# Designs tried in a protein design run: designed miniproteins, single chains. Part 85

Each design is a single chain, and the fold is of that chain. pLDDT is the mean over its residues in the fold that is shown.

## One batch from the design tools (miniprotein)

Design m2959
Fold by ESMFold2-Fast:
Structure m2959 (fold): chain A 90 residues (1-90)
Amino acid sequence: SPRELAEEFLRKLKEDLSAAKEEIEKLLKEGKLEEARELLEALRKGVERAKGMLEKLEEAAGEEGKEEVEEARKLLEEFEKWLEEAEKKL
């Protein structure tokens, strides 16, 4: 169903964002600043790709997936702000 596709996207997004934060924090704690910078750049590109997928999902899911799409959009915006703050630590 359209809602099920939106729920699956949201679930995967939550897991991917959590794992990304853990890896950046680990690299920062280990003083691996160059690896942290490279991962932050890759994550920025990942966010742009996820936004593109979310726009397509929004069109496909319509009204039935609206709540999940809005939650995913908010999570991506919050993650972008988190990435900006992480970059300031480099």
Scores: mean pLDDT 86

Design m2960
Fold by ESMFold2-Fast:
Structure m2960 (fold): chain A 87 residues (1-87)
Amino acid sequence: SIEGLEKAIKALENLRKAAESGDVDAARQAFLDFSRVQFPYKEIEKELKPYAAPLFLAIQTGDFKRAAEYVKKMIEILKKKLEELKK
């Protein structure tokens, strides 16, 4: 759903901000918020899967530079899907 995509994008934008500021608690919370969003689009889930696991590890190890890179890519994927649904 469009609502699910918008919630996921917002959670990832919060995660990106937390990663850029080095706020571990905010990053963990934003990752949990993202993980709770359900996607009705299996293709999007498959595209996000390669980034989600290394993102969790990057947050866990404090590698916020890599975390921000993964989050940016995931936001790009979700925004592309959102634009397709608005056509």
Scores: mean pLDDT 80

Design m2961
Fold by ESMFold2-Fast:
Structure m2961 (fold): chain A 102 residues (1-102)
Amino acid sequence: KEEEIKKLKEEIEELEKQFDEESARLMKRLLEELRDAPPTELTAELLRLMGDLEDLRLAALNADFESLEKLLAETPEVTEEMKEILRRIAELNKKLKELEKE
């Protein structure tokens, strides 16, 4: 049981790293797309996306499936791979919470 909790935490940490890598790739693509945009517009869009990505991460870490699905619908920049990572983080955190209650 303690070993199961440890494995779940390790899997969640690995998925968070994968999400960070995908977030960095997404930010790089946005920078390329907005290359000719005014610096103020570029900064505003980057800050918005960073905020959205952090909200998605927090929803997944909290196993808040309702907020996660709503935020995914509102964040069209998120890739299918990122959606799978976030949903998996949420599933693992649900299992972790269930094990910790025992």
Scores: mean pLDDT 82

Design m2962
Fold by ESMFold2-Fast:
Structure m2962 (fold): chain A 65 residues (1-65)
Amino acid sequence: MKKLEELAKRIEEEAKKRGIELRVEIEGDKLYLYVKEITTEAIGLAIRAMGELFELGGSLKLFEL
């Protein structure tokens, strides 16, 4: 599961660089992304993360706060 923590950290760093207010939570093989507003940029981040998660056998859920 260390790879999921590394992915979560990269997502948070990328969101911070883009000014996206985002929180990542890990539960088992799942990543939960909480964003203040679902924007095109937030969707782009989620799609990219989902591609990497597919290789790890995990899943991603995106939620608006």
Scores: mean pLDDT 76

Design m2963
Fold by ESMFold2-Fast:
Structure m2963 (fold): chain A 86 residues (1-86)
Amino acid sequence: EIDDKDIQELVSLGFNDEEATQIVSKSNEQFVELAEKANEKFGTQIDIEEINSLKKNVNRALYILRHILGHENSLEKAIKAFKSLL
């Protein structure tokens, strides 16, 4: 279920309201596709099984973002890279 608190958490990181709403509204299949795109484009090693095990879309987004951040030197750059996958 979509929770306003989950949207607010993403906005606090640097997403706008439209982007945050788009992210929390994604299906699990769309998150798997996004993780696969990140692995192909950025050389991340995101575990697809972990995406499927997570209960909330905000946690799926944070998990992917954390892996991108491991390859970038700043949160701003990691968020920009994540947005390029949307």
Scores: mean pLDDT 82

Design m2964
Fold by ESMFold2-Fast:
Parts: C-alpha cells; structure tokens; sequence
Structure m2964 (fold): chain A 89 residues (1-89)
C-alpha cells in the first residue's frame, strides 16, 4: 500500500498535480510510520514538503515540519496527527 501511494505520488508530480502528490506522499508516510519504517516515512514527508512548496502552502509545510519533529522525538502518534493535519490543509 505505501509503495502504491509512492507510485501514485510520482505520477501526480509528472502530471503537475501537486495537491494529489502531497496527499499520496502523506498517505505513504503514515503507512511507513505504522510499519515502524521511520527512514522511509521521513523520505516521503520530504517529498510531500516539495509538493507543498510547489502549491505555495505554508500551513502544510508547517504541519509536515511538525511531523518530522515528532518522529525525531519518538512520538509516532503525534507525527501521524501532524501528517493528517497537513493532508486536510
């Protein structure tokens, strides 16, 4: 599932659909966090940040940065909440 979200995110980038790409990369990051794969989760959060920059969405960037801080602190639940917030902005 996380791998499919990653593929869909890349296809959205190719089409210039940055909002769709942001959604897919956030979903992939949440799935990797649930699997305990924090390295992959961080990579996909960074991809989502790139999409948020293309969209000109500073609120999404702030929420994604909050998710990264929560991962660094070992707060998986807080990271997932921040990612859900980024997806809804």
Amino acid sequence: MAEENYKKGLEAIKKGNYEEALQYFVDAAIEYLKRGDYEKAVEYIRLAMGAAIKLGNPEALQALSEALRNIERGDVEGAIEALKKAKSI
Scores: mean pLDDT 84

Design m2965
Fold by ESMFold2-Fast:
Structure m2965 (fold): chain A 84 residues (1-84)
Amino acid sequence: LKEVKGLSQMTIDSATGYAQSRSDGANGKMAKDYQDTLAKGSDDAAKAVRDKGQQKADDVTKQAQDDKKKAEDKAKKELDKALS
């Protein structure tokens, strides 16, 4: 236990024991509940990434529309000056 290798082995044994418990009744159910929770968290993270992507797309679309409106406003001002 005082050896770094021994401590690492305990961690590996714990992970292996947890994985093996998936085939046991109560322990297997606990492992499944844990996996279901992780999958749920991954879905929430995926949704957050999609929401950020949509915001960026909306910002680009708005910028293009704003640029078009500025060009139209500039054309109108030039026309008004020519007609003055």
Scores: mean pLDDT 57

Design m2966
Fold by ESMFold2-Fast:
Structure m2966 (fold): chain A 78 residues (1-78)
Amino acid sequence: NAEELLEQGRKALAEGDFEKALEYFDIAAEKGNAESALQLAIVALEQGDTSRALKALVKLHEQGKTKEAVLAMAKAAK
């Protein structure tokens, strides 16, 4: 389930396993979890993974969450 994958991603991120975190967030975002798409965008941008970041931003835009996409970019830029 997407919420469980989001939690697994957060755990991987806390453990410093950025690749594993990105994988969990990616799968959860594909399942339609907006929070996972937001986390994917933030973490991917912070890690320089432009491919995953763009994918997450497209998903947020498709879901009508342009504000969340803008906030993700602003947070990653800080």
Scores: mean pLDDT 78

Design m2967
Fold by ESMFold2-Fast:
Structure m2967 (fold): chain A 97 residues (1-97)
Amino acid sequence: PSDEEITVGLLEGIKAILEQLLEKSTDPKLKELIQQALAAIERALADPSNKELLQEAIKKLKEVVEYLKKSTDPEFKEYADILEILVSALEKILEEM
């Protein structure tokens, strides 16, 4: 696949994970962070070759990951670990842009 196809696939996968986490969460602050990350991802998906939009999506995703790492819930820590791996993959793509 092209770098663009890989980027789109990663962003769509992250979106699905965030939507699942949003459904499971009762924490208003976490919901707000997820909604901000989803908005940034949607912008990046609309223009997947745009470095600045991808940087903003990564930034918002990192805010979600850091919040989840502070949770005592082992399920939320598992989400943090998965999202951290996907963020690292996006950062590697960003370095090539």
Scores: mean pLDDT 86

Design m2968
Fold by ESMFold2-Fast:
Structure m2968 (fold): chain A 59 residues (1-59)
Amino acid sequence: LTPEQELKITLLELVIGSIETMIRHLEKHQKNKEVKDKLIAELNKTKETLQKEIEEIKK
């Protein structure tokens, strides 16, 4: 991997960590179950997309 690819992976991992923090916040504070489940599902989809991008960089 180039240093630029390694930096990109690190930044993507930081974004994934932020998404995980958002999911924990929703689980703790969002009382509307349908809204919570929908938002968590969308955040998990975004997280999966970012994880796949990391895999593509690594090839």
Scores: mean pLDDT 83

Design m2969
Fold by ESMFold2-Fast:
Structure m2969 (fold): chain A 82 residues (1-82)
Amino acid sequence: GIDDINDKAKEIGDKANEALKNKNINEAINQAEELSNLGKEVNNEEAVEEANKAVEALKNGDLIEGGSNLGIALSNVLSSSK
């Protein structure tokens, strides 16, 4: 339900934030991929696109761009489940 989606989005956000603080790029990528899947589940195309951009930025070592795209994706998922 909506509560399950919100809980998952918050969990992903917390794990992604921790991974970025610790410069754990692999974990940040994993959380971005989970967020992309969650975006698909809530049928939010912008969340999927921004999460996928985060994955690509993180793979290229751009933590600032990756973190920004993750934040936008997370905001879109949370907005979809109002």
Scores: mean pLDDT 84

Design m2970
Fold by ESMFold2-Fast:
Structure m2970 (fold): chain A 90 residues (1-90)
Amino acid sequence: LLERVRRIAAQQPTLEGRVLEALKFLLDQGLTIDEAIDTVAEVLGISREEVKKLLDELRQKVEAGTIPDPAFRAAARAVFDAIEEQKKRE
């Protein structure tokens, strides 16, 4: 699992992209949002608070419609949809 997350993150040029694609993969694997955040923080060598801050910034960009790349926009939407689905089940 961690090896695949590292490989996915390494393909992204920005820290935002690394966080987003890693979270998308981990949520798709069935991890909770808290588990996914912890795993991303470990793999990227950043704090959980930094991952949460980047997610908040991405959420604001999604809500404002300021993400120009359609693929990145779709990935961000998928991550936030997965998070909301988990909250509804809890």
Scores: mean pLDDT 77

Design m2971
Fold by ESMFold2-Fast:
Structure m2971 (fold): chain A 84 residues (1-84)
Amino acid sequence: VSKEQAMLAGVALKWIEENIDSMSPEDKAEAEAALPTLEAIAASNPEAAEAGRKAYEEGKKVAEKEGEEAGERHLLELLQKAAA
């Protein structure tokens, strides 16, 4: 598992954590099926996974203030900076 994969797993886990209660039953089942794999990837590099979770939180704050596109750009920038 690469550092980048662990960071993306952290992003995905945080997104699922915050959105699972509002998901459709179908989306929730898909998310639950993915959780063991995402958790295993995150556990292989906890520091990178934490960086991904932090990037998601910061991107969400930007999205709430400046719109979804700005939030996505900020998230990507943080992930690239953490991967360097």
Scores: mean pLDDT 80

Design m2972
Fold by ESMFold2-Fast:
Structure m2972 (fold): chain A 74 residues (1-74)
Amino acid sequence: MLSQEQIDEMKEEIRRLTEEAIELAPELAEEIRRLGDYLISQLPFRKSGSTSAREMFAAMLRLLDPELAARLLP
């Protein structure tokens, strides 16, 4: 199980990436916010040594819009 500090750090990164993605693609703002909220809700169930917040966000964003993912996450 991730520590509360690790969860809080990952939440901050997901929120930052969510807002950056919305700035690049405001037409997808609703879908991007749903994606970010979903990922944050899953954090308490992850084990230590699992994928990073950035990798989780990148994987989900590529399913929604691969060009946006490439622009946000070079």
Scores: mean pLDDT 77

Design m2973
Fold by ESMFold2-Fast:
Structure m2973 (fold): chain A 86 residues (1-86)
Amino acid sequence: GKDVVFVTTSKGKYEELKKKYPDAVVVNSGSGDPEVVREKLKEVKKKYPDKKIILIGEGTTQGGNGRALRGVADQNNAELIIGEGD
């Protein structure tokens, strides 16, 4: 949908989402580090204040980072989707 922004932590997921949803805004943080993701979410929220932000934590299903990403998403009113990995 045009009313959402997808924020990914990996280049592979970024490219996949751009192919599947070419009319959606997709942004890559370039890292699963919660601090890097936090800064990217602040940037996205400033640029798209009226859009829903969906954070996709693919490849970052490590327990500590997953919990930190939940906090970052909540602080930025973003929905968090973490894929179940291996």
Scores: mean pLDDT 71

Design m2974
Fold by ESMFold2-Fast:
Structure m2974 (fold): chain A 84 residues (1-84)
Amino acid sequence: MLEEAKKLLEEALKIASEQDKEVGESAITIARRQGWSEAQQLAMGAAAIASSNYNDKKDVDKSGEIIRRSQELLLRVSEEERRQ
């Protein structure tokens, strides 16, 4: 989970503008304040960066893929935490 989240954040950062990076940092800060795991924090950051980039219509296909993968990872982490 954590390694997948790190990889997603790295992929999002490759297409990110400086403004997209600020959006990602804000999302990570919010997730941390909510008590989310490190994997959830990084996945939320990746989703926020990709969503910002998607709205700018620069890398729509890649941004959409990263958003989907981030959401799937967040759901999987939440379900695993519920089982433990």
Scores: mean pLDDT 78

Design m2975
Fold by ESMFold2-Fast:
Structure m2975 (fold): chain A 79 residues (1-79)
Amino acid sequence: SLSEEEKRELMRKRLLEEIREEVERLRRLGYPELAEKLEEVVTAALEVQENGSREEFEALSEKYAETGREIEEFLRKLE
């Protein structure tokens, strides 16, 4: 079985891969500013995950989800 540290690292890698694809999608659609905003939120979330409390990580995860919704709503309005 994997240690808790190894499990966190695998989850982090999977999340980063999914976010990278979304960032590339936004850039491909011509919205590099939204892609940069998403990358900044993710970077902050990873820093909190390593050095912050569980509550700080959960709050930042909610902010990430909110940013994702904002981006999708913005794209929906343009199409």
Scores: mean pLDDT 71

Design m2976
Fold by ESMFold2-Fast:
Structure m2976 (fold): chain A 100 residues (1-100)
Amino acid sequence: SREELLEEAVRLAREFRDLAAAYAKTLDPAQRAALEYATTLLETGVRELAENPETSSEDIRRLLALMEAVAAELRAAFPDLPEAAVRTLDRLLEVIRELA
């Protein structure tokens, strides 16, 4: 189940990236760069967990806190972010929380 949760997190991060990239086409260059930076932070965190399945619960909780902060900033900065992208991000955070 831990391996399945890590695979699910990787899939959700990719799905969020694709949804965010589609939305980014409607944004100005500065907004697009900010969204791409946030997406890169989320993908990097998920990749680090997938490459290090022995990551401690404490370190996963720290990563979850960072991801939750990024998600809150995204929701505040991009109120028009598609509901599909928001739901995918929420599911990703739930999976990371279950891994902790």
Scores: mean pLDDT 87

Design m2977
Fold by ESMFold2-Fast:
Structure m2977 (fold): chain A 72 residues (1-72)
Amino acid sequence: MEEAIELGERASEILSNTDVRILLMFLNGHSYEDIGRIFGVSPETVRERLREIAERLGISLKELRELGKRLR
């Protein structure tokens, strides 16, 4: 619970509103395909955007995936 709150606070400070929405959908277990469908982009674009989001948060995409699994 604390990890999710800290991640949310950090994300809201340094990420755009669109990036925060993509991040929250991913953490809630949505696939790259589902997120891509909602934002009108390819699954590959979603994956690349999440990699950039993870880098801005100071973590790897692998660590971001592990956080998503723990929050589900």
Scores: mean pLDDT 74

Design m2978
Fold by ESMFold2-Fast:
Structure m2978 (fold): chain A 71 residues (1-71)
Amino acid sequence: MDMELNIIASEKAAETFRELSRVTSREEAQAAAIKLANEILEKGETMSLEEVREYGEKLGRELVEEARARA
């Protein structure tokens, strides 16, 4: 279970980092990706894996859009 959650967190963090790295600094992209991974892991304690995956996708998109709006 925890292993599946860690895989989801890692995948979503990597996707978000890749997108953010084209919009902001590597340091900012890395910090945002780490924050996203941690939030997914925390939510995974109360949400199903399906819900957590959807949450991670939504939050990742919001982080990218916010970074683009600031750029």
Scores: mean pLDDT 81

Design m2979
Fold by ESMFold2-Fast:
Structure m2979 (fold): chain A 75 residues (1-75)
Amino acid sequence: SKEEEFIKYLKEYFRGLVFNDKELIEEALKKLLSLFEEDELLKKIRDYLKNEMFLPDEKVDALLEEIKKEIAKLK
């Protein structure tokens, strides 16, 4: 399902961040953007980080700003 692929690719993105793997980050973001338009994707990520991962708002906002910057680099 789209939801299972979303979670899988989001985990690949965070793995790329942990290992500082630029290629993995780029490929994971491209896969995420193939599932949802940018604005919908950012909303989905926010909802997942808050509701499933229980991250505080400040951490969620910081992560979303980094994701926006990485998406902008792909253009």
Scores: mean pLDDT 86

Design m2980
Fold by ESMFold2-Fast:
Structure m2980 (fold): chain A 88 residues (1-88)
Amino acid sequence: MKVTVDPKENVERIKKEIEEAKKLNLPKHLLLTLYNVSEEEVEEIEKFAKEQGFEKLLIRVVHESTSEAERQAMIAEAKAFAAEVEAE
């Protein structure tokens, strides 16, 4: 199925998820895996997350063209980031 997402709608959805994560009193660490976003939208999301008080931030962008090896590398990096958060 072809799913077309409005980039602005996607950014606003992600911002709401960041606000919800803040409300859950999580550590000041945030990991985001984003799909079909531009570099400019990633910068906007990063700025918003930092404004919400997340000091450690890992953002990964995934596209349909992203290989399985790249996806596995992203998952491994996400797990390493989570382990670092738990160790603090």
Scores: mean pLDDT 65

Design m2981
Fold by ESMFold2-Fast:
Structure m2981 (fold): chain A 58 residues (1-58)
Amino acid sequence: MSGLEAGRRGVERFRAGDYAGAGDHFLEMADVLRREGRDDEAEPVRERALLLYKKAGR
């Protein structure tokens, strides 16, 4: 999955109230960004995913 596609899926899940699913997709986005050498962009995305997991109670 491309980073942009993973981010889009994350936003869709967030809008649907699926915070755990949104977190999963944002973790995928962060992993893609890291593999592209874009660690500075991956870090905020990863933090967002962790906050979403906390919000989901998982």
Scores: mean pLDDT 80

Design m2982
Fold by ESMFold2-Fast:
Structure m2982 (fold): chain A 58 residues (1-58)
Amino acid sequence: SEEERKKIIEYYKEVRHYPEEVAKALADSFMYAEKKDWEGTARYNVKAQELLKKEKEK
C-alpha cells in the first residue's frame, strides 16, 4: 500500500541515512519483492545503486 511504502521510505532515510530518491527506489524494490516479482526487485535495486552513485558525485 501507499502508506506501507512511505513507512519503508522513512526507515531508509532515518535509519540508513539514504537520500530520498534512493530510499524511494529501495522501497519500490521491497514492494516488488512482496509481490515475488524478482525482476522488478532487481531493477529497482540497481536503480537505487545508480542514484546513490550520482548523489555522491554531486
Scores: mean pLDDT 79

Design m2983
Fold by ESMFold2-Fast:
Structure m2983 (fold): chain A 75 residues (1-75)
Amino acid sequence: SELVERIARAGAELRRRFGIAPEDSYLLIKPFKLALEGASPEEAARVLEKNLLDSGKYTEEQAREAAELFRELLS
């Protein structure tokens, strides 16, 4: 429950700061699932960065900064 709340807060903050639109929330699913399944914050953040980059909708800088924020919020 505490981990779920932390992930939910991280998701809200990512959407707020990086403008991740509701229709793009699918990009967050695998990183959130990995975090819930006990992956390290670093591993979950790395998958987020890759998903954002592979989508073609975010710059390398945006993807890196979003991943770092996600890692920090999960720590």
Scores: mean pLDDT 82

Design m2984
Fold by ESMFold2-Fast:
Structure m2984 (fold): chain A 83 residues (1-83)
Amino acid sequence: MEISKKAYEEGYKRALELAPKEVVDKIAELGYESYGSGGKIAKALDEARKLALEAGLSTEDAILAAGQGVSAGISKAQVDITS
């Protein structure tokens, strides 16, 4: 869809509001590599949450950063693979 590139950028920016760029980049990469498999997405979310917690985020912020960052990575993979 025409908004998929914007969805990636917005999700990435939202994650940057919660965590440092280095952490967000790693979370987005996990999401990117998980594209196309629910099992890989679940693993990416688990690893992303762990990474955010290790970076010092609260449980709530870690859940939000992991969700936003993984979703951004998935959106980026969809754009790169299908566009």
Scores: mean pLDDT 79

Design m2985
Fold by ESMFold2-Fast:
Structure m2985 (fold): chain A 81 residues (1-81)
Amino acid sequence: SVEDLIAELRALAENVDSLSVEEALARFRELAQRIKEAVPELAADVDALVAHAEEAARTLSEDQARRVIKLALLLAIQLLE
């Protein structure tokens, strides 16, 4: 359900600092796929958020990349609410 997706996105956002950047991105990509299946009209917006998080992981420090991933997760929650 959309409520389950919001809960899982929130849990990931709260725990990003305890994960590797690679693990956080892998979990975000999995949740993004589930969002696109549940709410196809958000596919482009969610793909853009994942792409932004992936670019941050490539170009920024690990701590900065985690902050960008967290913000992208929170934006995904706002799109679902």
Scores: mean pLDDT 88

Design m2986
Fold by ESMFold2-Fast:
Structure m2986 (fold): chain A 78 residues (1-78)
Amino acid sequence: REEARKRRQKMVEEALKLIREHPDDLDAVARKAVELGISVFELEEAARKAGLTDEQIAALSDAYVRARVERERKRLEE
């Protein structure tokens, strides 16, 4: 649907902004992406648009997984 497409485009644009502002701090980018509800696939799409290397995209994906685990751990903390 067009509504879903526009929402995805906004998510990719937000991820692109995060990557451009913090290109060497991928852990912070990944953590904010998780908090904003950006998927790892949308984050990878934004990283490709930002011109990140395969190494940086792999590091970003790893950081995203770590951020997801941290967020779930915090929810269990209560």
Scores: mean pLDDT 78

Design m2987
Fold by ESMFold2-Fast:
Structure m2987 (fold): chain A 93 residues (1-93)
Amino acid sequence: EKEKKIKEILKKLEEAIKYAKEGKWTEARIKLSEAVDLLAEIELDEEDYEKVKKKLEEFIKIAKLDEETKKNLFALLLDAYGAPAEELNKILE
């Protein structure tokens, strides 16, 4: 079940990236929201954390998200991984 959820998160993020590249921002936000909801249900190991982080970084770059939204997304990712809040500053800079 956990492995299936992680694969679904990665798939949703890939779909969000695809919609963002197409300029379909409503669809991109829906897919991102679906991925975030799934992230709240699981605990990530290091390998899965790195995979999800990479996809989020790609989405953020393509979508040109503001600093506040970036912080919120990475905070959710770090919470799923169980990392301390100090790691957020390292990711953003």
Scores: mean pLDDT 79

Design m2988
Fold by ESMFold2-Fast:
Parts: structure tokens; C-alpha cells; sequence
Structure m2988 (fold): chain A 89 residues (1-89)
């Protein structure tokens, strides 16, 4: 039961990471910004999976992971917007 729950939570983490990488691929055209954001998501995924293996607060780990994914996504959008504005001038 506990082991099955850990597996399900790890799959949820993987699904969220994949979702945000796909969102980034649709919105971000700059390869350097996209690659940086994807690496940050990979690092967060590893951290979240370690926390799930060591801790019982699965809901909190998922919530924090979602918030951090959103931060990475918004930061990438802002960075690309600034780059495009600078290229226009």
C-alpha cells in the first residue's frame, strides 16, 4: 500500500515535469532558454523524487513541486520576452 502510493506519487511528479516541458516547447522559441528551463525541471524532479522516498508528506512535496515548475515556466517566458524586446531595438 505505502509502496504503491510512493510509485503513484513519483508518476505524478514525472507527469507534471513532462507537462511543463511540453508547455515550454510550445511557448519558448529560444533554444538556450528552453534547454536551461528543461534542466531546471529535471533537477526539481530528482529533488522531489528523493523527498518522496525519504518523507511521508507527499501532498506537500507535490504542491511545492508544482509551484516551482510554475516559477521556472514564468521565468522562461519573461526571459524570452526580454530577449525579443532587445532584438527589436
Amino acid sequence: DREKKIEEVKKEIEKLAKEYKEKLEKEITNEEILEKAKKEIDALEETAKKRISEEDNYDEVIEIFKLKLEDIYEDALEEEKKLKEEELK
Scores: mean pLDDT 83

Design m2989
Fold by ESMFold2-Fast:
Structure m2989 (fold): chain A 59 residues (1-59)
Amino acid sequence: ISEEQKKELIEDIKKILEENNGVLTLSTLEELAKKYGVSLSEVLELIKEHLGPVTTLFG
């Protein structure tokens, strides 16, 4: 994906974390991956690289 899309994805994740007390569900991650045309693994890698450890729940 482009650097601009990567930045937008990270900003979306930050907003979701703020709205959900630092929690991301697997379903939310899958929707973000689909929205930006990337794999779930790429989304997780970006989170780890830019946001550090986060709590994920399977829903």
Scores: mean pLDDT 74

Design m2990
Fold by ESMFold2-Fast:
Structure m2990 (fold): chain A 118 residues (1-118)
Amino acid sequence: TELHEAARNGDVELVKKILETKSPEEVYAMALEKDIVGNTALHYAAANGRAEVIELILNWFKENGLDIRPLLLARNTSGFTPYNLARAPGREKSLEILEKYAKEEGIPFGAFRPTFLP
């Protein structure tokens, strides 16, 4: 989807345009949409270190009175949340932002453990 591609590429201006030009219902649906491997736009932003895109999407939800926990806790087909994907080298700023928002929402660290861990 367009939002998945914008998030993967770090296209901040395209993300802003989507948030400003689509209906709130369309933006909500796009942000929660999972592709064939279960990734949301937030998964791609986290995996690629797109810190500003993460902030834009999470702030949009909060500004519209929407719960961000479904975005933070969404799992792809490999059992990974956006937080898990941000734990790759060079993603320190994205990880920091996700930790900040998780703390504000009262999400415990254990909620981000991959589902396939022994």
Scores: mean pLDDT 80

Design m2991
Fold by ESMFold2-Fast:
Order: structure tokens, then sequence, then C-alpha cells
Structure m2991 (fold): chain A 68 residues (1-68)
């Protein structure tokens, strides 16, 4: 179904973009922590972003498998 494939491809592209943005934010926060020291709030935020990135990557993988 062409419409279903187009919808899956669009969703995959959106998830990959969001994943890239989360990874960039994660790297910036880690660099900030290394430079200025780690606070409990910053550590929690870094962990939350890492968990979100893993979930997005898994969802994108599932959608790619559905396309195959």
Amino acid sequence: DAARKAALEAEIAALEKEYKELVAKYKKLVQEAVTNGVTPELEKKIKELAERAVKLKQRAKELREELA
C-alpha cells in the first residue's frame, strides 16, 4: 500500500530528526557537566534525554522493519 509506505517513511524521517536533536542536546549537557560540574538536576536531565533517544531509535527500527 503506497499510502501506508509514505506514512511510515514520513514517521521514520521525523523520528530520526528528533533523535539527532536529542543526541545533540545530550552532548551539550554532558560537555556543560564536564566543564562546570555535575548537579543532581543536570544528571537527571542527561539521563532522561538518553532514555528518550533510545526509545526513538527503537521506534524507528520497528517502522523500518515494517517497511521491509
Scores: mean pLDDT 82

Design m2992
Fold by ESMFold2-Fast:
Structure m2992 (fold): chain A 100 residues (1-100)
Amino acid sequence: MKKPSKEELIEEIEKILREYFSLPEVAQQAIDLARHADATGDLALRDGTPFRVPEGASDEEILEMLLKLALEQYREEASKLSVEKLLEYKELLKKFLEEL
């Protein structure tokens, strides 16, 4: 009779997102996009500063940095959504992950 809490749904979706970014092809594509964005200056952080890859950063360090930024942005946006919208988002992500 109790709907899952909004916080529980946010945590469940975060787990799905972490699983998605752990897929080798997705991780490599994200790393390649980050390195390209650093070289071109085309990606700005939320505060308007250019996205920069630290000099000598490993692919794992870049992926961890990207995942942290993505999850911080996700948590902020998810906090604004209704429980119903979070359930829809979870189902869409699950289907997307299953079709990979």
Scores: mean pLDDT 72

Design m2993
Fold by ESMFold2-Fast:
Structure m2993 (fold): chain A 75 residues (1-75)
Amino acid sequence: MSVAQQLEQQMQQIIAQIEQSTDINERMRLASQAGRLIAQTLQQNSDNQETIARANQLAAQMDALMTRIMNELLA
């Protein structure tokens, strides 16, 4: 399994946990964990363009998810 595939699987699990959680503190903790995972993957694979592209895509997906959660809190 490639690093990009491992990152995608781990991120999908975290995203699913965020979506299923009703606790904002847990959602924020999971989002922080996801951010650290992406940052570590990028640091360890800085010359792997496929992994960088996937990490950036997953970061954008996480940003969109967190924006939606923040908007729900403001409504």
Scores: mean pLDDT 83

